# Designs tried in a protein design run: designed miniproteins, single chains. Part 2

Each design is a single chain, and the fold is of that chain. pLDDT is the mean over its residues in the fold that is shown.

## One batch from the design tools (miniprotein)

Design m35
Fold by ESMFold2-Fast:
Structure m35 (fold): chain A 89 residues (1-89)
Amino acid sequence: SELIAEGRKAAAEASAAYEAGDKEAALAAAEKYAEAFRKWLSTVVSEEVAEEVARLMVETVRAYLEGDEEKAQELNERAVKLLREALAA
């Protein structure tokens, strides 16, 4: 779908910005990717779960950009756990 294509493009932009060290561009791209993912995910899980997963995705990127890899790993694990539990229900 167009939404999935948009999400892939945003993810590539976020990755490129992160590697370039452009924190502002990386966060903007991450928010764009998270919003596209939230819209897709809301077709499969509740809007509340989709919004929380998207929020955790953005906060994970923010933590990585701030050099807090431990916090980023914890936030990512929370997002993965929430997503797995929602998809199993």
Scores: mean pLDDT 79

Design m36
Fold by ESMFold2-Fast:
Structure m36 (fold): chain A 80 residues (1-80)
Amino acid sequence: NKEIEAALGDKQTLGQRVLLVQPDGSLVDYFTGEPVDIASLKGLSVSILYPTREQLDMAVAKAEELIAAGATVVSIHELP
């Protein structure tokens, strides 16, 4: 449906992504569960979620990698 595709495209055009740090340290898109390449996030604003408090250091390290790749990290939060 072109209307749904246009709405999803508009949200992507806002340059905002929500990422989940998995227990193995990989990044996935929170809404789709698909793996995310750090290089694809250049110029985008991202929020990072981590599953447990012990993953905070990993989430911070991933935020630094994303910033080095040219992304803007807006927030880092524990997954509710």
Scores: mean pLDDT 72

Design m37
Fold by ESMFold2-Fast:
Structure m37 (fold): chain A 85 residues (1-85)
Amino acid sequence: MLSEEKALALAEVARKSLDDQSYLSLLLAMIEVNPALEEPLAEDLASLADVQPDPALVARITALLREHGGSLSVEELFQEVLRLL
């Protein structure tokens, strides 16, 4: 399972590197695999309220995080997310 610590580190890297739609899609995918992340990510989600997520990207990242979120490093997970863009 994707831990809160790993998810927050992944969100920090992604926030600086991804566009708003891709970043929101990543946040939604992280919450889908670990609903406990909704509260710590609430401020980021509120800042993206006018942004439309990419549902296909959300689904692809969700599958990636379900399979590898517990086993890959933050850096490896970010590289895999970039491959889905």
Scores: mean pLDDT 87

Design m38
Fold by ESMFold2-Fast:
Structure m38 (fold): chain A 69 residues (1-69)
Amino acid sequence: SAAAGQEAARLIGEMIRKYGSKPTEEQKKRLLELAKEAGQEELAKEALRHIEEGDYEGAERMAARMATG
């Protein structure tokens, strides 16, 4: 759903705001659940990969795509 994609994008933004901190397992689980509801599981996995690599601009790009559907 569009709402699930928008909430996933918001959660990615929250993860990015904590520069240098890894997402919690709870945040990762919630993101993947929202992405599954939106049909965007691959975008969520890509966003998590970008965050793990320290590529916050890449993660924001994935979040924007999830927000727009």
Scores: mean pLDDT 79

Design m39
Fold by ESMFold2-Fast:
Structure m39 (fold): chain A 82 residues (1-82)
Amino acid sequence: MPVEITIPLKDKNGNVVNVTITIEEEEISVEDLIKLIGEKHPEVSEESLIALKDAILLLSEGKEVLSQEELKEIAEKINESV
C-alpha cells in the first residue's frame, strides 16, 4: 500500500516549502528517495536535497534502505526539527 510523507525543504529561492511524496515501494533506498524527490519536485534546491540525505542517514543511524514505516517516523522527526 502506498504511503504519503510530507517534509519541509527549501526551494531554489531559499523559501521553506512542504514537499509531499507518495512512496509505492514497501522499501526504498535513501539514494532512490532523494532522486524521487528531485524528479517530482524540481523546485527543491540541491543544497536542501543534500541536507535531507544527511538528516535521514543521521536519524536512521546510517540505514541505507528504509521501510514505509521508518520513512514516516523520519519525516515526523524532520518536521519536529524545523
Scores: mean pLDDT 81

Design m40
Fold by ESMFold2-Fast:
Structure m40 (fold): chain A 83 residues (1-83)
Amino acid sequence: MDRRDLARRAFLAAAKAFLVNELGWEDALTASEEERIERIAKAAGMDPEELRRLIEEYIAEAAAKNSAETLERALELAEAAVA
């Protein structure tokens, strides 16, 4: 698979975990989580602000879908995909 395609899939997993956080978990992203998102964006050749925007867009689009993934798990998958 294209490395960019893998990074996009990993990023979508991170967006799913972020949606789970939105559904009942009111905590801001930690500095560690923000650093991980920045590393994912850099590895994917994306602007970190663009990646955050895509996460927000995915949350809005996926609001009606059940997601059981945690932010931590999604970030681990994203990091593995861009390694």
Scores: mean pLDDT 55

Design m41
Fold by ESMFold2-Fast:
Structure m41 (fold): chain A 65 residues (1-65)
Amino acid sequence: SAEEERRKREEQLERDRAFWRAHWTPQVDADLERLRKTAEALLAAGDPRGQSLQRLVADLEALRG
């Protein structure tokens, strides 16, 4: 059901958040900075993938702390 799918998604998101909080390293920060620069370059070139990557970086940064 849609309720079961939503619950499974929420459980997966919490597992992902716990994993990222436990494994956040300076290398992850460096990788996110590279991804952010890639998103900026794609946006400057008019590539729609830039918006998707920018959102992904923001979502991953929200897991920090």
Scores: mean pLDDT 80

Design m42
Fold by ESMFold2-Fast:
Structure m42 (fold): chain A 84 residues (1-84)
Amino acid sequence: MSAEEAAEKFIKELEETKKYLEELESTVSKEEFIELVKQTKKAVEAAMEQLKQIVPEDSEAYKKAKEAHEEFLKWLEEKLKELG
């Protein structure tokens, strides 16, 4: 897998995960959703650390992945604040 492909896959997985969580929010309990958000945060932070080993930090691909990761984490934190 190329660095570009790894970054694109990572970004796509973040987008798909966000959609999945948005769908679950209406179907699961508040408590279950909070735990899912916390587990997702840990999983995506681990995935970003793995991506850093493959994608050069000075590349455009890394910058895009980092921006997508930061936006996704911000969205998760906002959800946790809304839910209490």
Scores: mean pLDDT 82

Design m43
Fold by ESMFold2-Fast:
Structure m43 (fold): chain A 87 residues (1-87)
Amino acid sequence: SQEEKLFSSIAQARVLALLSEAYLKLEFEKDKEAALRYIEEIKEEIERIHKEVLEVIEDPALREEWEAFYKKALEKLEEIEEEVKAK
């Protein structure tokens, strides 16, 4: 439905904002342990958004598109986390 498409778009925007915050912690947070704790909080929020999406979106095509996006978002967050650890 149009409402499900809007919900998916907003959820994607929220996840992208959280990934941007993780990137800022990678670049500017001098305390490695603090950066890693913040990234863990971001991961928990992304996982919470994922659960809400699966509860709201019933359209199979939108679910498949969301699952692909979510997988890529988690891969990106893992890359950011590994870069923080390498500092």
Scores: mean pLDDT 88

Design m44
Fold by ESMFold2-Fast:
Structure m44 (fold): chain A 74 residues (1-74)
Amino acid sequence: SDKTLERLGLLSGEAARIAYEHPELRDALEKLVKEMGENPEKLDEYAQKLIDEAARISPEAAERLRKTYEEAKG
């Protein structure tokens, strides 16, 4: 649905900002974003994987992804 595409865009955009700020996360976040886009039905699963991966380096980045994911729900 259009709503799913909007949610994918919001999560992908925030993940891209985090990857820019934390280059050490870039490869992992880009891989997860690609997999999420290829499997939109598993968006919730991939959102959690993005949060978990970011949390390994930056709890602040993980909270930003969690907030983006919550805002994307409607």
Scores: mean pLDDT 84

Design m45
Fold by ESMFold2-Fast:
Structure m45 (fold): chain A 67 residues (1-67)
Amino acid sequence: SLRLPSDERLRALAEKYGVSVSDLREIARILKERGGNLSKEEVEELMKKYGVSGELLDELGVLLATE
């Protein structure tokens, strides 16, 4: 199972990409619930809704998988 990152790691990623920690936590929850397997349309919707790049989603996915 995927583990949610620590608040400090989420804050560092949030600062790097200019997004809120609360948005990153919600995105991480969605990725965890789907086991990282999102459709192209779901990825595009997530990027649009939260204003995040594919690079951020890739880094967050790696972070979730590093336990």
Scores: mean pLDDT 76

Design m46
Fold by ESMFold2-Fast:
Structure m46 (fold): chain A 77 residues (1-77)
Amino acid sequence: KEVEELKKKLEEAYKKGDWETAIYYGRKLLALAPGEVPEEALEIAREALLKLAKEAARELGLYSDEEVEEAAREVFE
């Protein structure tokens, strides 16, 4: 099934530290079947987004960690 395929790809990307790919598949899962997306898959995608966004924000000096955490929480809701 499509949801299971995307979940597997999300988990593999997260395991490899590929945050961008994990976020991509997390978003695809939410768009395809928002009511059927496993909570653990959404949590993995949120964690990947937080890791990537915090690193980028720190390097660019654009946002605090707290601001990044708030924005990331909204992406998968």
Scores: mean pLDDT 71

Design m47
Fold by ESMFold2-Fast:
Structure m47 (fold): chain A 68 residues (1-68)
Amino acid sequence: IRRRMLEIEAASLLRQGMSRQQIIDHLMTVHGVDRKEAEEIVKRGEELASTHTGQQLADEARRLSAQG
């Protein structure tokens, strides 16, 4: 799993109004990461959400998907 893609997903979900706990549960259930790694991903996602707009996050996610 590409950690950066999960960080961008977490940032997008935070901007959509999901709680930190809901995002942790989503990462564990859908992506199979452990709780400690999910907490680290959400922390990075919070940093990305504070520095990037929703459009910038969507563009970065699209770019990463194109690269595999």
Scores: mean pLDDT 77

Design m48
Fold by ESMFold2-Fast:
Structure m48 (fold): chain A 93 residues (1-93)
Amino acid sequence: SLAEKLEELQKRMDEAIASMSEEERAALLAEARRLAPAYTERVRATLDVPEDEAEALGHQLALVEVVLRAMGVSEEEIAEALELLLEAARREL
């Protein structure tokens, strides 16, 4: 189910972040902040949501990309995770 896939993704993210040093976390957060505006624009173009919700989801998508990439996850699996989050957002409308 969608909920089970989201829960599994969140668990992977939490475990990855918990395994990182403070320096590693700071570097990933900086990279996520750099990528977030582009994701916010993508969300705004794809979903009819308020600007604050688009920004929040954009930041979440950026963080997921950066963390999964740091874990050595494939580009294909990263794209799948991002689409999972966008699908979840669409269903909460």
Scores: mean pLDDT 84

Design m49
Fold by ESMFold2-Fast:
Formats: C-alpha cells, structure tokens, sequence
Structure m49 (fold): chain A 76 residues (1-76)
C-alpha cells in the first residue's frame, strides 16, 4: 500500500489530504481542522484501479491529491 499526504492552509483552516493506494483502488480523503478546533473528515474520491499495477495506483493517488490541493488553494 502507498499513502500520499499533503497539507494545505485555506482561510485559517488546515486541510490534510490523504491519498491511499490499495489493491481495491485509490481513496482520497480530506480532514479539515478549523481555527475553532473543529474537525471534519470527508471522502473526496474513490477510484477503481482494478487491473492497474501498485505503482500506477500510487501515481493516481499522488495526482489526485495534487489536483485537490490545487483546487482548494485556487482563488475563486
């Protein structure tokens, strides 16, 4: 299994993006920690990687984590 973690800060909240590559697929989750100490966890994507190699699944996890990080930090 491969795990990719990226932390971004948006509007005073800390967002931890975690992409996990497993034989069943790639899962991307976001953990949002607010300035008030609140914590919210959300599943952003579940991607079927059936037939992909473990290395290909890990690359998909990295790409999706980077994509979500870019979307969260984009102005607008």
Amino acid sequence: MSVVTRVVEVGGARITLTGTASPSGVTVTATVEGSDGSRVESVLAEIDTSGSSPEEAAQIARQKVDEFAAQLTAPG
Scores: mean pLDDT 80

Design m50
Fold by ESMFold2-Fast:
Structure m50 (fold): chain A 78 residues (1-78)
Amino acid sequence: SAEEELRAAVENLKSTDEAEVSRALEVIARYGADGEVAIRELTRILEESTDERVVERARVALLLMGGPAANAALRRFA
């Protein structure tokens, strides 16, 4: 299900494997507005992560997602 796939992607954002993180961000971005469940974790990444690549990809995922919640997250860290 979409919920299971998104939950797995959110968990994979915590991985030390760059390929898993990249795949998770791609999955989240592909769901667009339906990926809102990931916004909380993406917001946490923007706050906590020191990995510039992960931060950049999380920002891109929010930009591709669109919608009011994603826009609010982006504005908070603009």
Scores: mean pLDDT 78

Design m51
Fold by ESMFold2-Fast:
Structure m51 (fold): chain A 61 residues (1-61)
Amino acid sequence: AEDQELVRQAARSLLVDENGKFYPKKGDAKKLQNFVRDVYKKNVPENTVLEVLKELQQEYG
């Protein structure tokens, strides 16, 4: 949904390096939740962020 797409865009921007490698770190879920809230003015549940991170880990892993 819309909120998941915003999280995907934020995660790709913040957690994918210039070589196309996805490097999530402990605490990044809360960091993404806070980023989306502060930049896009949307409150995304932590579980939604965790689902997106799991999907991206499978896509890039």
Scores: mean pLDDT 77

Design m52
Fold by ESMFold2-Fast:
Structure m52 (fold): chain A 66 residues (1-66)
Amino acid sequence: SSFKMPMEEINEEKIRETLTKRSLVDEEAEGLLRIAKAVSPTASSSDSPEVFAEKFLADLREERAK
């Protein structure tokens, strides 16, 4: 699917920190999980926020590289 992601200004850093944080707002967590699952379905297999964020960012980088 096509998503508009502004990755111009260190968005990856903020996304990584937000996903690894355990004090997210429920709505933000839902939004990120929804996007992450669409971009990287395999990441949703992991319960660890660190692994999830790593795979999510890797898929985002891959999308950006294309």
Scores: mean pLDDT 57

Design m53
Fold by ESMFold2-Fast:
Structure m53 (fold): chain A 84 residues (1-84)
Amino acid sequence: MDREIRELIRRAEEIHRELQEALKKDPNLPISELEKKVREAERLVREARRLAEKGNADRELMREVILAESSVTTMRMLVTVRQR
């Protein structure tokens, strides 16, 4: 379970890195592609949260989940700003 939660977090962080790099290379990246990536990262972090709560994760693992949630919130804000 801890490995599964960390893998979900790792994948969400990879999506964040890919999104940042894509935006640096192409400022005109289609909003639909950004939206798709952000939704996938949101899904991964929600599942990580669910597993952490179900498994009564320790303080350190829960902190990792909270930090990943913050990263995903930042990604959502980037997409929202791009739509306006």
Scores: mean pLDDT 82

Design m54
Fold by ESMFold2-Fast:
Structure m54 (fold): chain A 62 residues (1-62)
Amino acid sequence: MSAEEIVKQIETLLGKKRFTRAEVILEMAKLGVPQSVIDGLAFEMPPEVTPQELIDLLEKLM
């Protein structure tokens, strides 16, 4: 699954334009994203991200 596909699914599910770190981690775990990628995100991401900021971070980690 691409970074863009992951973020689109999260955006659709949450129905909003900003995501908290906790929401991102939970939804990525549900989507089967590797724990190493989730851990990298938890370390690098700010407390809230836009969809585009999340795509950029995921592309860096994937």
Scores: mean pLDDT 81

Design m55
Fold by ESMFold2-Fast:
Structure m55 (fold): chain A 87 residues (1-87)
Amino acid sequence: MEEIKKLLEKYKKDYEDMLRAGATELSARFLVGGQLARDLEKLLVEKYGLSPEEARKIATEAARRFLAGESIEDIIEYVKKKVEELK
């Protein structure tokens, strides 16, 4: 879960940096959300042994929650619970 926390913290900073540089919320959300979902899917497959289909579902929902302003801690708890449900 530490790698997931670092990934979320990185994209939170990237999103804030894009807004500071004058990007619109829509463009920043599209770019950051898409990249976060892809990186999370890869991490879940490679480090946690999830199937690509299940990893994509979890990564997509986690990215949606991130863009909705959910806390990093709550998103990590969501991912951890889903990984524990998938043996």
Scores: mean pLDDT 83

Design m56
Fold by ESMFold2-Fast:
Structure m56 (fold): chain A 71 residues (1-71)
Amino acid sequence: SMDEIYSQVLDKAKKIVKEGYEKGESPHTILGKASQEVADMLDQQGVSLDERKEIILSITNELWEYLDKLE
């Protein structure tokens, strides 16, 4: 389901953010890597362009909040 895809993609993106933060990467670099992985995963799952746009927006907001919590 879309909810399962969303949760899976968000969990993967959060792991990238945490790993980048622990490695001392800049916020811009961390979020860039996480956003690219999100886009790639949604493409591999065959998510429609309209649904992909909504998911990317939602996940990007959650990743900013997650990164702020780590700092």
Scores: mean pLDDT 83

Design m57
Fold by ESMFold2-Fast:
Structure m57 (fold): chain A 65 residues (1-65)
Amino acid sequence: MDLEEVKKRIQEKTGVTLSDEEILDIAEMIKAGASVEEIKAYLQERFGLSDEQALTIIKIVVEEL
């Protein structure tokens, strides 16, 4: 996964800036088989994101895996 491309796409599509560690945490949750709903809840609780922002971030991370 290209972390710089993931960070750029997330920032361009959602206005959210995530660290390398935060992106890697999301990628590990996906690889571990966490549901979209679980990851969305994590992102909303930790970062205060909307449903649209959280789902967009998940989609970008999945596409770059």
Scores: mean pLDDT 84

Design m58
Fold by ESMFold2-Fast:
Structure m58 (fold): chain A 68 residues (1-68)
Amino acid sequence: SMAEELIKKGDEAYRQGLENDAAGDYQASIENYRKAVEAYTKGLGKDHPKVKQAEEHLAESLEKLAAA
């Protein structure tokens, strides 16, 4: 289904975001967390825990980039 495809896309983007964050590449992590938020929101709805978790990581990476 379209929802399954969006969830898989979100999971892949979220995984890449975590890898970029661990490497200190906050510009890349922000890009991938934004993709995860978009895909999860479309597939699961804005109030889903996966959306919230990706948004929290996005906010943290934005703070780290601003502090650099």
Scores: mean pLDDT 88

Design m59
Fold by ESMFold2-Fast:
Structure m59 (fold): chain A 59 residues (1-59)
Amino acid sequence: SKERKAAQLYAAAGILKAGSDFNRKLAEQGINPELNLKNAEQDEENAKKLLEEAKRLEE
């Protein structure tokens, strides 16, 4: 169903957001800052796309 697919996309976006937050924290602590910031930005972009798709399915 569309509701189940939307729920899965929200869950996936949440996981990416948590990973992004963790990677930003590592970068702020000076742990591989260039790589961790790049990974955080990429996960944030992917999470945004998943959230947009989930919202579209709930129309």
Scores: mean pLDDT 88

Design m60
Fold by ESMFold2-Fast:
Structure m60 (fold): chain A 88 residues (1-88)
Amino acid sequence: DAVLRLTPREAALLREVGITAPELTLEELRQAYQQLAEKNKGKTRVDPLTGEEIPYIDWLLNEMGLSNREEGERLGDDSVLRKLSARK
């Protein structure tokens, strides 16, 4: 199966939920982001673009949208985010 290479930014985020692998499958990536969102439920982060405090999930979606993978792959792919949103 195809694996997606993590950017340094993504690796730092996913390390919070125990992910140390440099590459994950799409399913593993979806599960990792779901765990990250669940762990940070009810928290807020400062949006680096506006400087305002926003809910963690909104910050995470924005952060993923800024992340790019080698060879033109993007972690901000709406397909991954839609899967996270569909399974609450």
Scores: mean pLDDT 63

Design m61
Fold by ESMFold2-Fast:
Structure m61 (fold): chain A 106 residues (1-106)
Amino acid sequence: SEKEKKLVEVLEEIGRLLDKAIETAKQYNDEEVLKLLEEAKRIVSDILLAVRNKLPFNKEDIIKKLEEVKRILEQARELSTNPELQKILDEAIEKVEEAIKLVKEM
């Protein structure tokens, strides 16, 4: 569906932002933030694979997983003192909220 295509595009954008955040966290040796970002990336990748493969999924379960990603990213943002990383995380959080809205509208 068109909404599924938009969801895939938004999830891919979140993945790219998380990759950039991970590279930035590695550059500044922020080990605690890095662990949070790797966890968020794993959850997003799992959701993306499920959506792409049209596996049976519970809409409420996907929303809960995206809300977990949002919480993890908010924690990473609070722990980070790096302005560049904070900006990337703000963009990633906004995209996660967009993904939640798309799933609710499906």
Scores: mean pLDDT 87

Design m62
Fold by ESMFold2-Fast:
Structure m62 (fold): chain A 87 residues (1-87)
Amino acid sequence: MSPETEAIAAMLAQMSRSELQGFIALLEKEAAENADNPEIKALLEEARRLLQEVYDAEDRQSPEARALIRRTAELLGEAARLAKQAA
């Protein structure tokens, strides 16, 4: 993983349940604001979906929850890369 993706994954893994709720809401807002960039919108919508699964997980330290966090970080890193290229 890139250093950026690893940093995002570490941040997400340290989030409290209320912080995850706030971040999910932020991703919904960002996806809506990127309606004119369908690839970025799709990545943000998938990241939100995966974080909702992490939020709903009984054990956030499970291998399954950690895999979802890692995948979310990869999607967010790709969305950031595409946004930078579009600018």
Scores: mean pLDDT 80

Design m63
Fold by ESMFold2-Fast:
Structure m63 (fold): chain A 70 residues (1-70)
Amino acid sequence: MLAWLEEHLDELARIVSEETGASFEAARELVRLIARAREAGRFDALREAGRMLDAGASVEEVIAHLRAAL
């Protein structure tokens, strides 16, 4: 699964950028941080990231949260 995420990182980042309006670079960083949080077992950080997005937080705010949590 992690190898699949690495192989499709740029494709996933493009989709996130298109759906959220964030830059490709910000979307790519978000996908990388999600993968790292999952690998580290930080499911609490991932749940909060999802809650923040549902509440209308920016991609940049979610990136800051995940960086602080890792």
Scores: mean pLDDT 77

Design m64
Fold by ESMFold2-Fast:
Structure m64 (fold): chain A 70 residues (1-70)
Amino acid sequence: MKEEAEKKIKEAEEAIDKVDQSNLELAIKASLAAMYVSIAKLLLKKGEYEEATELAEKAKEIAEEAIKEE
């Protein structure tokens, strides 16, 4: 579902925005999460909504792990 994929991408972007990129390790995790979001957006544009949702969820998990490292 396109709407669900869009929502998950937004949640991932919000999580990434909360990562403090003052340190290299946190910056690397934020960059990895951002890469997954970019791929999810491409999949969304291609109509691959379920894969877009999965990658957005992975991006959010990576960003949340980076937030925990603070």
Scores: mean pLDDT 80

Design m65
Fold by ESMFold2-Fast:
Structure m65 (fold): chain A 97 residues (1-97)
Amino acid sequence: LTPEQRRAEAEAAHRTALENSRKAIEYEKKGDHVKAANYFTAAGISAAAASWLDPELGLRTLAEVHRANAEIYRLLGDEEKARHSERVAEELEKQAA
C-alpha cells in the first residue's frame, strides 16, 4: 500500500468502527441484544484493522470502542464493567497523545 492508501484505509476502518459502535448502542437501547452484540463485534474488528494500518489512530479508535462498551454496560445495569471500560479508554487516549 502507498502511504496515502494506508492512511485512507485506516481512516475508513476508524469511521466504520465508530458507526458500528453507535449502531450497537442503538440496538441495545431497543432491547435487540443479538444485533447489538453483532455490531459491537464488527466495531472491534474495524478497530483492530485501524490499529494495524495506523497504530496511533488505532489507539484512539480502540478508546472510542471502549467508551461505547461502557455505555452498553450501563444500559445492561453493569456500572462496575462500565467504569472499567472507561478507564481502559482513558489509558488508550494517553498512549495516543
Scores: mean pLDDT 87

Design m66
Fold by ESMFold2-Fast:
Structure m66 (fold): chain A 103 residues (1-103)
Amino acid sequence: SAEYAEAGRIFAERAEELEARGAKDAEEVLRVAEELGDPLTRALALLALERYDEAKEILGLDEPELEALKKAQNNSPEELDPAAVRGVLDRMAAAARAYAAAR
């Protein structure tokens, strides 16, 4: 078990909470995150808004990872590639750790 998999879980929980608030709240969080220069919160807000191309740039996702993310958001779980979904979460967790460590 990887330590950053746990960080990815926390990140996913925050994204899910933001998504539950609705698109208008996610747009406000995006605006605030851009003002603060917080790339992780920007990525979270973009994912909640289904703005995947922009989230891909911030997180450094490949196309297969982006497709897995889109399928997850569109509630097509039967078609999800679990390895690609795990890869997305691992990249998000790694980005969070790298940002914290580099600061």
Scores: mean pLDDT 63

Design m67
Fold by ESMFold2-Fast:
Structure m67 (fold): chain A 100 residues (1-100)
Amino acid sequence: MLPSKEELIDALQETVEKVKELVEKTIKDEEAKKKVLEALDKMEKIVIELINKAKSVEEMAEIMQNFSLIVENFIDNLKLKGVEELDKLIEEALKEIEKL
């Protein structure tokens, strides 16, 4: 059975909260931490708007899967490249989400 729209939004919010908890534990620089948390909030808002505009539950699930991959890639790149490229990594992740 395909998940409901509400279940997908709940899963999205739970995923974002878990990522925020990881960020709070791993990033010690307060300015970088704030930027990442604000970027995650912006990403969540965009994805919720995309889910609300989706024509089918299958499209919503695809948006969710792609969002999870984009966030994982963002966190992995942040770990690899460090906070010096943070603004660029945030811009790239937001552009990928806007393509969903």
Scores: mean pLDDT 80

Design m68
Fold by ESMFold2-Fast:
Structure m68 (fold): chain A 64 residues (1-64)
Amino acid sequence: MIQALLDLVGIKDPELRERLKKALEENDYDLVEALAKLLGLSPVEAGQLLATASPEEIEELLKK
């Protein structure tokens, strides 16, 4: 289930996938909440990022 969500977002980096998977599992977050927590964004900002940004842009933000 979580792997399928990460595949839909297009994130291929295995370290970033594991960080998102861990955030989803440990905190009962949805994908938007997990990204918000990891990037220091609000859930609304993370939702907009998922709707508008490419997978490559999301990976670059997670690497910072």
Scores: mean pLDDT 67

Design m69
Fold by ESMFold2-Fast:
Structure m69 (fold): chain A 81 residues (1-81)
Amino acid sequence: MTKEVLREDVRAEREALERLLAEVDELVKDPARTVALELTVAAARLTLEEARKAGAISEEEAEELQRLIDELEARLRAARA
């Protein structure tokens, strides 16, 4: 992928995860929605890894996406407890 496409993918993933984080407590009440959320977080992790390897985003942009991934993963772990 081009660096521009990767940067756009990171932005799209960040916006998607921000929306999901706002509704995460409701989403984790439904097992099917929880699985979909887990898959979305996994896809975001892959996008972040590829963008970092390509040098497509700043470290600040990478840290923002990583923060959202970490918060969602923490909420998913709490919901399973």
Scores: mean pLDDT 82

Design m70
Fold by ESMFold2-Fast:
Structure m70 (fold): chain A 95 residues (1-95)
Amino acid sequence: METLKREIEAHIRALEEMIKWAKEQGKDDVAKAFEEALKELRYALENIDSLTPEQIRLILEKAHRKVDEAIKDDPDLQKKYAEIERRVMEEELAR
């Protein structure tokens, strides 16, 4: 449970940073897609004690699919997301 919680917290942090960056770049449609993914992840975190690990993984998959769809045609977004996600995942899982 603790590792899964940290993984969700890392993804939330990565999406929050990406939303800020996307808005600064004028990519409002991308920011909205990330905000929808963030909502799914926050739901999983808030309900972590009542959801099964399988239900949480399905929510994570749905959130990741929304992110992938939003960035698929933008190499700069793909690179930025990969850099942020790697950094925050390493930081959160190391604590």
Scores: mean pLDDT 81

